# Ledger of designs, part 55: designed miniproteins, single chains, continued (4)

Each design is a single chain, and the fold is of that chain. pLDDT is the mean over its residues in the fold that is shown.

## One batch from the design tools (miniprotein)

Design m14008
Fold by ESMFold2-Fast:
Structure m14008 (fold): chain A 68 residues (1-68)
Amino acid sequence: MMSPQELLHHRALADYAIAEARELIEQGKHEEAKKTAESAIAWARENITDEELLAETERRLREVLEEA
């Protein structure tokens, strides 16, 4: 299981990726935003071992991917 500190760190990384992808959408860079979101989902699947955080992170990134 991930420690509380690791969970906080991974959540912060996910928040950063979501913010970056949304900023790209606002700039009209839809393809870059999609690539960023897809890369972040791949990263999350490889690095996040907590099922709840992984599910939340994937859901949030998929919402960004749908907006792009």
Scores: mean pLDDT 79

Design m14009
Fold by ESMFold2-Fast:
Order: structure tokens, then sequence, then C-alpha cells
Structure m14009 (fold): chain A 66 residues (1-66)
């Protein structure tokens, strides 16, 4: 859940620090910490649309659906 989103955020900040996806990953992390996985998934899907190069976003979405 939360850890998978934190890993996606870390990948984005280290490899693609100017990525437009980063604010959306951060918002997804906030929702996941609030126990709102559906909203977190919605923001992760938006992040993927803005920057499909962040592979760990797909892993975070899969983790939240489990």
Amino acid sequence: GVEAIEEALREAEERLPNSAAIPYIRKALEYAKQGKPEEAIKYLEKAKEYDPRIEKIDEAIKALKE
C-alpha cells in the first residue's frame, strides 16, 4: 500500500525530479495514508498519464488493488 507509493515517489524524485507526475504521486500518498485507496489509485493513474516513465506507479496501483 503506502510503501509502494513511497517507492514510486522516490524513483520519480531521484531519476525525474522535474516530472509533472510528482505532485500527483504525493497526493496519492496522502490519500493512501488517510485509508482512501480508491482516491490514491485515481491520482496514481493521473501521474502515469503525465509521466509513463515512472515504472513503480504501476506496482503501486497493483498493491492498492490487493
Scores: mean pLDDT 83

Design m14010
Fold by ESMFold2-Fast:
Structure m14010 (fold): chain A 86 residues (1-86)
Amino acid sequence: SLLEEAQNLTLEGSRLGAAGLAGYRSGQDLPLAARKLREAAEKFEEAARLYEKAGGDQSTVDKLRDTARKFRELGEKAEREAEERA
């Protein structure tokens, strides 16, 4: 179902986001951290679209989109920091 797919994407995005955040904080591999954060943002954005299509609560849709935006912004920051160190 759309709801089940949205839930699975949210779980995947959470795992990718956590890994990306840990990588960003460590500074060991900023390109990898940036990629994981960008992938997390994509998963949350897709989850938001499927959840909305399934007739889900608008506040949950908004939270998923907000989370996607935050991961995207952090991914872009990690990319910039990686370029500065290259």
Scores: mean pLDDT 88

Design m14011
Fold by ESMFold2-Fast:
Structure m14011 (fold): chain A 86 residues (1-86)
Amino acid sequence: MSKEELEAETEISMHLIAGAVHRTIADKALAKGDIETAREHLELAREHYRKAAELAERHADIPTAAAMAEAARREVEELERRIAEL
């Protein structure tokens, strides 16, 4: 693995982790009836998953990139549905 590949995989992974964290915060906010906090964190999660997908697509030469892009796109679609239903 080159330094460039490692840096790209790290950045993609960081955005995927940040997206998951914000989604978890949103789920906890919804359980408490805090719709405003839930919306903010769902929007932040969506942005992080979008960044992960875009980065993964630009690094198609990385063996894991296609799977990361697909996973991130699925999360974006789900979050867009959840935000629309708030």
Scores: mean pLDDT 86

Design m14012
Fold by ESMFold2-Fast:
Structure m14012 (fold): chain A 59 residues (1-59)
Amino acid sequence: SLEEQELRLKRDLYEIVASTSEFLAERMESTNPELAKKLREDAKRLKEIAEELEEEIKK
């Protein structure tokens, strides 16, 4: 359905942004550990949203 397609697209987008934030956190760890910590926290939240969307797709 169109709804399933939209949920999949949103899930993929949140997963991509979460992965990007994790990548940036690794790069910033030595130069700005405070920013790295914030990026990891943001990535965790985005990943949680993607997981919720995945569960909704499976219903």
Scores: mean pLDDT 86

Design m14013
Fold by ESMFold2-Fast:
Structure m14013 (fold): chain A 66 residues (1-66)
Amino acid sequence: MGVGRAEALGQEITVEGTPSGARVRVEGVETLEESLKKLQELKKKDPEGTTEALKKAAEEAAADLA
């Protein structure tokens, strides 16, 4: 399992990579559906920063898997 983390607008975004897929979680929310909604809100408020944070977290997760 690989894990990457980054922040957008003070919210921690975690990407967990596994051989069967990847999961994205935003800190402070309990369900996957709420994490996805929070990500959409962050992307609306700061599209560039949120996209960059997701890329960074995904790259760190991929590196941790190697």
Scores: mean pLDDT 73

Design m14014
Fold by ESMFold2-Fast:
Structure m14014 (fold): chain A 90 residues (1-90)
Amino acid sequence: MKPSADGYIALGVQALLNGDYDLAELSFKKALELDPNSAEAYYNLGRLYEKQGDYEKAREYYEKALEFDPNNVIAKRNLEKVLKKLGEEP
């Protein structure tokens, strides 16, 4: 059976929770190859990079998630936290 974007997101979330960041990144990027507008895949890439301390990449992916799903309250909250870490928040 061909893997779906949702299937790759589920695999990536499991990998992220287990601390397997390489598998998580690969899985979320594969989800985006199948669905380039997946707000959920962008949101989870933001979470992945935030957990690794890469706040600039976390910001980029949270902004992309909000571009496709502006009502994602959790992504907005996490973006605000990341912007404070970068010193870019007023």
Scores: mean pLDDT 84

Design m14015
Fold by ESMFold2-Fast:
Structure m14015 (fold): chain A 55 residues (1-55)
Amino acid sequence: SVEEQLARLEEALREAKERVTAQMKAEGVSEADINEVLAAIDRQFAARKEELRAS
């Protein structure tokens, strides 16, 4: 179902953001740059969620 796909996508988003944040912090990336990357990830996932809802 769309609801199941959305739930999986939200879980994947949470895990991806955690991994990206941890990796970038380990690499010494600034908080401002990390926030920009996380915002870009959020935008990509928002677009995908809208595609799923439209199905």
Scores: mean pLDDT 83

Design m14016
Fold by ESMFold2-Fast:
Structure m14016 (fold): chain A 56 residues (1-56)
Amino acid sequence: SLTNNDVLAYLSKPENEDLRKELGLSQEDISKGLLIKPGESPSQFYSRIEKGKKYI
């Protein structure tokens, strides 16, 4: 199974800028290991990670 670190590593790549925008993540958020948007719950965060796995 893919880990959250595998998803972070994939999403941090420059070629995945459009994917990051679709998921509502900035490059700064990913570089800090923070995928949770302001006002987003942990369950919403994990839902986004599962969605992101489809692109790896």
Scores: mean pLDDT 63

Design m14018
Fold by ESMFold2-Fast:
Structure m14018 (fold): chain A 87 residues (1-87)
Amino acid sequence: AKIQDFDKDGDGYLSAVELKTFLRSIFPTSSDVQILKFVGRELGLDFVPTEETLEEYLQEMIKEADTDGDGQVNYVEFVKMMKARQS
């Protein structure tokens, strides 16, 4: 799967930068602000990101999705969370 191409060390986790790049690959017609707003909604965040605050909001989303507290997101769990949107 393409998401695995962003996992450089093969540990099943993505850094914030790798996660951002992956989200752009699955939402190619959406802006970074729209992607982060959508993901933030799935994580229970109600903030509206702006270009100046994109990195801060991305870090908050990482913290909400990071179940191990290592600053990385388990991409299997992240994909499950995104699929929950579709039912």
Scores: mean pLDDT 63

Design m14019
Fold by ESMFold2-Fast:
Structure m14019 (fold): chain A 101 residues (1-101)
Amino acid sequence: ALSLAERAIELAREAIRKAEKAKELAEKAGDKELVERAEELIREAEEIIREAEELKREVEERGGEETLEDILRAIALVLRAIGLLFEAELLLKEAEKKLKE
């Protein structure tokens, strides 16, 4: 669970970096809808980081004892983070395309 929670944080942080770049490009292109989509993605990724850090704290408070619920929560966080990273990459490509046109 701890290793998976850390992986979710890493993936979410990468999604934020890509979304922030997409937002910058969207602002330069004047695309307000794309800016709003990037901001929403950043908020969702920040929520994953918050939930993953909370899970890590709860496991540490139990002396490192991992429950099945902790493992399932960590897996769900990783899957959510992967999804957001994929969306961030697509959003970045869309923003780049709008600047080239």
Scores: mean pLDDT 85

Design m14020
Fold by ESMFold2-Fast:
Structure m14020 (fold): chain A 86 residues (1-86)
Amino acid sequence: GEEEIKKLEEEIKKLEKEIKELELEIGILEGIKLIIEGLQKLLGEKLPEFEKKIEEIEKKIKELEKKIEEKKKKIEELKKKIEELE
């Protein structure tokens, strides 16, 4: 039982690290989006190039959020397996 539990705990730690890296990337993308929106407000104009870039950022954020959700579900499954082995 001990060796199996250790392997599951190591997988959870890896997934938690991957989630933190994805959350950081989302934070950076959200920051870039806010800068672009701020620039449009200062210019008093909605620029097509900026709107396209905002859409690309929003799509990327959604993809990263989905990856985080999938990793969180896997962590829950691994935690349940640990509980079943205890």
Scores: mean pLDDT 88

Design m14021
Fold by ESMFold2-Fast:
Structure m14021 (fold): chain A 68 residues (1-68)
Amino acid sequence: ALSPRERQILRLLLGGGEASAADIAALLGISVATARRHLNRLAARGLVERLPDGRWRLTPAGEAAARA
Protein backbone atom coordinates (compact mmCIF):
# COMPACT_ATOMS: atom_id res chain seq x y z
CA ALA A 1 0.00 0.00 0.00
CA LEU A 2 1.10 3.61 -0.57
CA SER A 3 2.26 5.59 2.47
CA PRO A 4 0.62 9.00 3.18
CA ARG A 5 3.86 10.72 2.04
CA GLU A 6 3.90 8.78 -1.25
CA ARG A 7 0.27 9.85 -1.88
CA GLN A 8 1.25 13.49 -1.16
CA ILE A 9 4.04 13.22 -3.77
CA LEU A 10 1.64 11.75 -6.37
CA ARG A 11 -0.93 14.53 -5.75
CA LEU A 12 1.78 17.20 -5.92
CA LEU A 13 2.92 15.86 -9.32
CA LEU A 14 -0.72 15.59 -10.48
CA GLY A 15 -1.17 19.33 -9.82
CA GLY A 16 2.28 20.51 -10.99
CA GLY A 17 3.06 18.08 -13.82
CA GLU A 18 6.83 17.75 -13.23
CA ALA A 19 9.16 18.42 -10.29
CA SER A 20 12.73 17.75 -9.13
CA ALA A 21 13.46 15.80 -5.92
CA ALA A 22 14.65 19.12 -4.40
CA ASP A 23 11.34 20.87 -5.28
CA ILE A 24 9.34 18.02 -3.70
CA ALA A 25 11.59 18.05 -0.60
CA ALA A 26 11.12 21.82 -0.15
CA LEU A 27 7.32 21.66 -0.62
CA LEU A 28 6.89 18.75 1.84
CA GLY A 29 9.50 19.89 4.41
CA ILE A 30 11.62 16.73 4.06
CA SER A 31 15.24 16.10 3.06
CA VAL A 32 16.20 15.66 -0.61
CA ALA A 33 17.49 12.16 0.27
CA THR A 34 14.06 11.23 1.72
CA ALA A 35 12.29 12.64 -1.38
CA ARG A 36 14.60 10.61 -3.69
CA ARG A 37 13.89 7.47 -1.63
CA HIS A 38 10.12 7.89 -2.02
CA LEU A 39 10.47 8.72 -5.75
CA ASN A 40 12.63 5.61 -6.37
CA ARG A 41 10.02 3.44 -4.58
CA LEU A 42 7.19 5.02 -6.62
CA ALA A 43 9.22 4.45 -9.82
CA ALA A 44 9.72 0.76 -8.85
CA ARG A 45 5.90 0.55 -8.61
CA GLY A 46 5.52 2.15 -12.07
CA LEU A 47 3.77 5.26 -10.68
CA VAL A 48 6.41 7.91 -11.57
CA GLU A 49 9.18 8.22 -14.14
CA ARG A 50 12.44 10.19 -14.19
CA LEU A 51 12.92 12.46 -17.19
CA PRO A 52 16.29 13.06 -18.98
CA ASP A 53 16.56 16.50 -17.27
CA GLY A 54 16.31 14.81 -13.82
CA ARG A 55 12.71 15.93 -13.13
CA TRP A 56 9.95 13.45 -12.22
CA ARG A 57 6.42 13.03 -13.57
CA LEU A 58 3.45 10.69 -13.14
CA THR A 59 2.89 7.65 -15.35
CA PRO A 60 -0.75 6.94 -16.38
CA ALA A 61 -0.89 4.44 -13.46
CA GLY A 62 0.48 7.12 -11.10
CA GLU A 63 -2.16 9.61 -12.29
CA ALA A 64 -4.92 7.05 -11.58
CA ALA A 65 -3.45 6.38 -8.09
CA ALA A 66 -3.21 10.16 -7.36
CA ARG A 67 -6.89 10.67 -8.32
CA ALA A 68 -8.09 7.78 -6.10
Scores: mean pLDDT 86

Design m14022
Fold by ESMFold2-Fast:
Formats: sequence, C-alpha cells, structure tokens
Structure m14022 (fold): chain A 73 residues (1-73)
Amino acid sequence: MEEEFEDEVVDALVLITLGILVANGSISREEAEKIYELLSKLPREKQLAVARKLNKMEGKITLEDVEKIIKEV
C-alpha cells in the first residue's frame, strides 16, 4: 500500500506535534514557530520523519536538536 500523505495531512501532523511539545513544555511557542519555518522548507517525507522523531523525544528540545534531526533525515 503506497502511503502518500497529502500536504494538508503532513502539515496537520507537524502542527499537532509542535502543539503537543509546547503544551508539554518541551519547546516554547516562539521555538515552535521557528521549527515550523525550518520544516516548511523540507520535502513532505522529511517533514514527517522529523515530526516523528520529535514526538519520541522527552524533556527540553532545542533548535540545535531539531537542526541535527533535519540533517539526519
């Protein structure tokens, strides 16, 4: 089964992931906006991969952590 996610679905998953991280105190709202801007420049598959990795992280997440994940996907 070819799992093609539409742009809208990937964007929603990214926003939901960032919203959960803000609610849990892992990132600030300002950091979430910066992360969203960084992810918006990536292909959909990489955006989803980064969001999945972020969702598995616990505690404080920094922009440096996000940039490292982006380079690895």
Scores: mean pLDDT 77

Design m14024
Fold by ESMFold2-Fast:
Structure m14024 (fold): chain A 60 residues (1-60)
Amino acid sequence: MKGLYRAVAPAPKDSPEELTVRAGDLVEVLEEIDENWYRARNLATGEEGIVPKSLLEPVE
């Protein structure tokens, strides 16, 4: 599913593939990878990476 989401908490960074987010950052979800992960872009930084779905809430 594609859409605009907001991070509710900072993402822990375990690897270079992980998207760096701060609480309150707006992210564009590009692809659902599985039940737990999205591939998304942080609109503040322009970076793409994987992010846990549990850290995101829809803004629409």
Scores: mean pLDDT 76

Design m14025
Fold by ESMFold2-Fast:
Structure m14025 (fold): chain A 91 residues (1-91)
Amino acid sequence: LSKEEKIELLEKAIEYAQEGIKAAEEGDLEKAIEYLEKAKKLAEEAGSEAAAKAAEKAIEAAKEGDLESAILYATFAIAAASADLTALKKE
């Protein structure tokens, strides 16, 4: 993957994780899981291991009905992806 492709994947991963948090806050666990699974896949494709692992934990929490932990781990996924994105954009 090129640097530009990794940036695009990470930006999309952040967007999906944000949508996942929103769905979770609205009590739509099915939609939250769907968005978080998309975020995890994109983070994995970008090589962002920390973001992917956090997204996986968010998915697990959502599947258990633990809304608070799902939002927390999704927030960690966004933070990790944002850190990797910043590092990629810094020449």
Scores: mean pLDDT 87

Design m14027
Fold by ESMFold2-Fast:
Structure m14027 (fold): chain A 80 residues (1-80)
Amino acid sequence: GAEELIEEAEELLKEGKYKEAAEKALEALKEALRRSETREEILLAIGGILRVIGLMLDGKYKEAAEVGIEVAKEVLEMLK
């Protein structure tokens, strides 16, 4: 689930595998979006996905991973 993808992204980030961490963070955001039911949850998840993709296109993989992890965690907290 999204929680496991966040954990994997955090471990990859710790290992300096920034591109792989960003890709896992994006997968976590997509899974969080799939679980989203409210407009607020959906818009936060979509906004996070767009920010991560933009950062990845700029080659800012570490920042993309950090942003993706943060937003995915925020969406999951809203689901509780």
Scores: mean pLDDT 88

Design m14028
Fold by ESMFold2-Fast:
Structure m14028 (fold): chain A 80 residues (1-80)
Amino acid sequence: SLREQVEQLLEEAERLLEEVERAVETGSPEEVQRLVLRLQGVITEVVRLSTQLDPEDQRRVQERVGELVLRLEELRRRAE
């Protein structure tokens, strides 16, 4: 279902965030940039698909995406 597709993409985004954190810790700027671009692509797809969900489910997805974005910004600051 569409809800399952969105959930799977959110799980992929969580996994990519863990990979970004590892890349930041290993000091690989090129790896960080590559993973961030991939994560942004997954988030974009989540947002696109979420427009087809009920308003309540859209709100829940928006909350989860907001959390992912905040965590990504924290990691980006650490990479500087």
Scores: mean pLDDT 86

Design m14029
Fold by ESMFold2-Fast:
Structure m14029 (fold): chain A 95 residues (1-95)
Amino acid sequence: AIAQIEALLQELDQLLEQGKAAKSLEERRQLLAQAEQIAQQAVALTPPELKDDFIRAIQSVPQQAASIKDPAERYLALLQGVRDAVAAYLAKLKA
């Protein structure tokens, strides 16, 4: 449901803010793991006809961050990418 995915997006926004404040690689890695679990929950709530596009959007996130040489900045970019993928998908569900 849209409301459930909106709640998951709010959780992702909170994890992203925590990631921006975090300076350790390990903390950002743990936040990314949590964000990936939230993204999987959003995929499970997605109608079958839209699910493949959503999965492709999430899977493209590592490729977009691959050019970032600093591991801590890369994990932050991955966290941002997961959040943006869920947000873009929520926008499609509302259209």
Scores: mean pLDDT 82

Design m14030
Fold by ESMFold2-Fast:
Structure m14030 (fold): chain A 93 residues (1-93)
Amino acid sequence: MEKVKKEIVENLTSEDPLEREIGEALVRMYVGVGNVLAKQGKYEEAAETYELAGEAAAEAGLDELAAEAYKKAAEAYEKAGKLEEAERARAKA
């Protein structure tokens, strides 16, 4: 997961508009994967996937997309019974 996060951040922070668009699409794809995992009841895995997307977006300065991903991570952590992680994710949103 760390290697994927680094690749997304590199694309998002690129001066090439196309590479930034690719990075943004990758973040949205990870949010989509999290949505599928949450729909299957895999809330802990969904939360981790959303958090990765949020971290990548935040490091690239995409504050609105990061906030959306962190809010979804907090909700998924709460459904998984991980209240401390849910609270930390909400603080980042």
Scores: mean pLDDT 78

Design m14031
Fold by ESMFold2-Fast:
Structure m14031 (fold): chain A 79 residues (1-79)
Amino acid sequence: MEELKKKAEEAREKAKEAEKKAEEYDKRMKELLEKAKESSPEEQKKLLKEAIEAGAESGMYRMLSSSYKIAAESLEKKL
């Protein structure tokens, strides 16, 4: 049982780390979108591309966080 508890705790930590990265990329995306509103057409194109890339990274880390949370809950239910 102690080994399952440790694995659940590790999964919870990985979920936390992924959540933080998702929030960082989401914040970057929002900042880039705000800058794009006040930018020249050429600068806007660059900022929108970077915002899309940041949004994709945020989505990936949210998926990873959710996967780790599900893994942790499954392990905790076996305790």
Scores: mean pLDDT 83

Design m14032
Fold by ESMFold2-Fast:
Structure m14032 (fold): chain A 60 residues (1-60)
Amino acid sequence: MTDEEIKEIIEKSKENLRKEMPSNPHIKPENVEPLVEGLEQALDDMLRGIKRAEERSKLL
């Protein structure tokens, strides 16, 4: 997995979330951007973890 692939996944996820969240009556519009930022950080950490695991496996 490349850094470009990670960035693309995060950006697509953020755009999809911004599109879908306004349709959810339990989410206030003012909370959308903080939730998107939190998800971005969580996805980045997870995807970078997967990248490191894949690179480690290829060395075996």
Scores: mean pLDDT 76

Design m14033
Fold by ESMFold2-Fast:
Structure m14033 (fold): chain A 62 residues (1-62)
Amino acid sequence: MEEVKEKLRSLLEKRRQAERDAIEKGNPEAGYELLRITREIRTLVGKYNAVDILAELEKELR
């Protein structure tokens, strides 16, 4: 579980950076990166039933 939590934290952090890059720089590559990261998060959450961990981390990283 800890490995999943750390991977999710890293992915959420990267998603936040990609969101900023997409908004501030109008970078189409940041849009593709956002989609890739979102799909990876969804896959991990589904595979490990980590919905509660994801919700907790999203509150923490706000």
Scores: mean pLDDT 76

Design m14034
Fold by ESMFold2-Fast:
Structure m14034 (fold): chain A 94 residues (1-94)
Amino acid sequence: GAEEGARRAREAAEKAREAGASPATKAGAEAAARGAEAAAAGEGGAVAGGAGEGLALLGLGVSKAAGEEVPEEAAEAAREAARAARAAAEAAAA
């Protein structure tokens, strides 16, 4: 359910931080975790989770556009945070 998505998003955001993600990538992954947690709590539901997904992907895009070197482990963790936020949003919308 949405709680499982929130847990996965939080774990992924922590992995991105530990893997040395850029500030934009860390901010995006954190936003995905918060969005997933809000969806699981019934606060903003699918909108919060969807916003978190978008912000995680935007953070990766901003880092790439800025020429910031993001370790692949950190980039994959941010993508996992986005996927988990989407899963929480879909569960909240159902």
Scores: mean pLDDT 80

Design m14035
Fold by ESMFold2-Fast:
Structure m14035 (fold): chain A 68 residues (1-68)
Amino acid sequence: GAAEELDAALAFLSSTPGFTAERVGDDTVVARGKVSVETKTGIALRLIGDYPGLSVSVSGDTITVSAL
């Protein structure tokens, strides 16, 4: 379910070098770190591909993941 996908996304982001990730409320995960174009693209593609029940938004150094 969406909560299981959020927990998996949190674990993935927390294991990614250069990022810190935390759960904010019941339906949102926020990750922050140094974001190159390649890093941003790789993370966004991985999240969209692996977790189709999640919405991904990227703004500067912040990636926000929310349950649909």
Scores: mean pLDDT 76

Design m14036
Fold by ESMFold2-Fast:
Structure m14036 (fold): chain A 102 residues (1-102)
Amino acid sequence: DAVAEALARLEAAARALIRALLAEEPDVKKAIADALRIIGLLIELEQALKKGDYEEAKKAAEKLIELAEELLAEAEARGLAALAAAARALIEAAKELLEALD
């Protein structure tokens, strides 16, 4: 249940980050590309968890943290407050999932 709860929080944080990207990123092409990167990593994570491949799941979560840290740095540099907050939330949710995966 700790894994399921952490995954649900991560999925919610990812949806919030996608919404913030589409709302605050004025480069629509970049916003779509970054949203697709998040979606692709979520699919990778969910497929790994369905297979019981916790090592692959951990790697997908780590890639989500790296992407969110990239987006956070860009958002902070550009003053995109909602995007920065959403990126921080995804980082924390992904770290919680990594802890739950042991």
Scores: mean pLDDT 89

Design m14037
Fold by ESMFold2-Fast:
Structure m14037 (fold): chain A 78 residues (1-78)
Amino acid sequence: SLEEQAKADAEYVRKRADEYIARSEALGLPDTAAQVRALGDKAVEAAENGDFSTAARYDTAAALIVIGDELDKELGQA
C-alpha cells in the first residue's frame, strides 16, 4: 500500500540521517551533526507524506554537507 511504502521510505531516510549524524559526531563536527539532524527530520516528514522525491533531496543535501565539512576539516579550513 501507499501507507506501507511511505513508512518504509521514512524508516530508510531516518536510518541514513542517523548514519550521517553519527559520522559527523565521530569527526568532531557538532554543527554539521545539528544541520544533518534538521535535514533528516525534513526528509522523514516528506517521506511520511508520500513525497519521496523531496525526502531524497533533503537526504542528498545532508550527505553533501557531511562530505563538504569533512573535506574542509581535512584541508584545515574552519
Scores: mean pLDDT 87

Design m14039
Fold by ESMFold2-Fast:
Structure m14039 (fold): chain A 59 residues (1-59)
Amino acid sequence: MEEEEKKRRADAVVSALQAALKEGIKLGETPEEFEANVRKLMDELGLPEEYKEYVLSKL
């Protein structure tokens, strides 16, 4: 299974999203706006739905 590679990729996405979250908090981003932005980024990266929920749960 390619789970190890997918997990490393997901962890890298989480790291990038944590940086984006810090900037969003500084700008007064709402939780709904944050979730929408995260989902959009994950869609652009081509992550399957299961990994989208996984990444959100890590944040």
Scores: mean pLDDT 70

Design m14040
Fold by ESMFold2-Fast:
Order: sequence, then structure tokens, then C-alpha cells
Structure m14040 (fold): chain A 70 residues (1-70)
Amino acid sequence: KKEELLKEAEQLKEDVLEKLKDAPEEVRKKIEEELDRILKAIEETGDPTSKEVIEEEDKAQKIIDEWAES
């Protein structure tokens, strides 16, 4: 169960980074760091709906939004 969630999250990380291939390196690095934090939160909580996971997802979205406004 937890192993399945981590593999799905790792696959999503790869997909997101591939879609952001044309983004500046600094933006990609920040998003990759937030995706790694999401993975860690899932590993620690075992619950993708936990507050910890949602907070990291919100941070990743803010980085994407900031880049889109730039």
C-alpha cells in the first residue's frame, strides 16, 4: 500500500519534471525539491491526504504559479 503510493508519486515526479523541461533550471530545481518533500511526507505518514502532504503540494503549486506570472 505505502510502497504503491511512493511508486506512483515517483512516477508523477518524473512526469511533472518532463512537462517542465522548458522551464528555467531554478524553477525546475525548486519544484523537484518540493516533490521530494511530498515523497518524504507520504513515506512518513503513509497518508497522501495528510496535512503534511497537502502543505507540500500547495508549496509546489505556488512555485508553478509564480513562474507562470513571471
Scores: mean pLDDT 75

Design m14041
Fold by ESMFold2-Fast:
Structure m14041 (fold): chain A 88 residues (1-88)
Amino acid sequence: SPERKEIRLAFLASVAIAALNLGDHETARRYAEGAVELAEQLLKEGHVLSDSTIKVLRRAAEALRAAGHQETADRIEKVIEESEKLKK
């Protein structure tokens, strides 16, 4: 279950990046928000996100911030920080 949620999270973050590259800011924001919600659920369950998932989330946060979606980018960065804390 956690592994499946993480795969879905990475997929949603990747779609958000693709949507931003196409200029579809609303779709990008919705998918990024979905990724954040899944990440928050996984962290609450004590599941540490993989390095590859963190890398995709960092790319999504950078792309969102560059596009002016600062609030969503901040939420993704918070998720990354919380996952890193659970790690060590």
Scores: mean pLDDT 86

Design m14042
Fold by ESMFold2-Fast:
Parts: structure tokens; C-alpha cells; sequence
Structure m14042 (fold): chain A 59 residues (1-59)
């Protein structure tokens, strides 16, 4: 999960929003499948970053 978040942020910084969205979605899926436990603030941040990436892609 930390690696997926780091890669998502790195791609977002590089303006590769498709890759950023892919990694943020992957991090959220890991949390939802119970593989990693996070507080609501971390999940909320991931959802916001996913939405930001979608918006940058013109959605």
C-alpha cells in the first residue's frame, strides 16, 4: 500500500494522471479487501487523490 501511494504521488507530480489514478485505485482496493488497515483520514485522502486524478484527465 505505501509503495502504491508513493508511485501514485510520483506519477501525479510527473502529470501522468492515468498512472496516478491506477495506483491510487490499487491502494484503495487493497484497503477495501482488508489486506491493510488504515484510519478514515488515509482512505479519505486516497479517494480525494483519485478524484483529483480523474478531474485532471477531463472527467
Amino acid sequence: MSEEIEKGLEYFKKKDYEKALEYFQKAIDIVRNGEVYVNGGTLSLLQQKLNDAKKKLGL
Scores: mean pLDDT 77

Design m14043
Fold by ESMFold2-Fast:
Structure m14043 (fold): chain A 58 residues (1-58)
Amino acid sequence: MSPAELLRKEFEYAVSRIKDEKLAKELRERLEEALKAQDSRAAMDVMIEAGKAANASE
């Protein structure tokens, strides 16, 4: 599995734990845009936001 595929799997796992469906959709769209732009910093920011939102959804 490529590093990008592993990153996407971890992201989806985090997002699946977010109770706010609208936020989950927004984060998925932002990650896809960051990946299209090859913006590693934006992709990292989205990953961090997804993790924080998943933790808040406890």
Scores: mean pLDDT 77

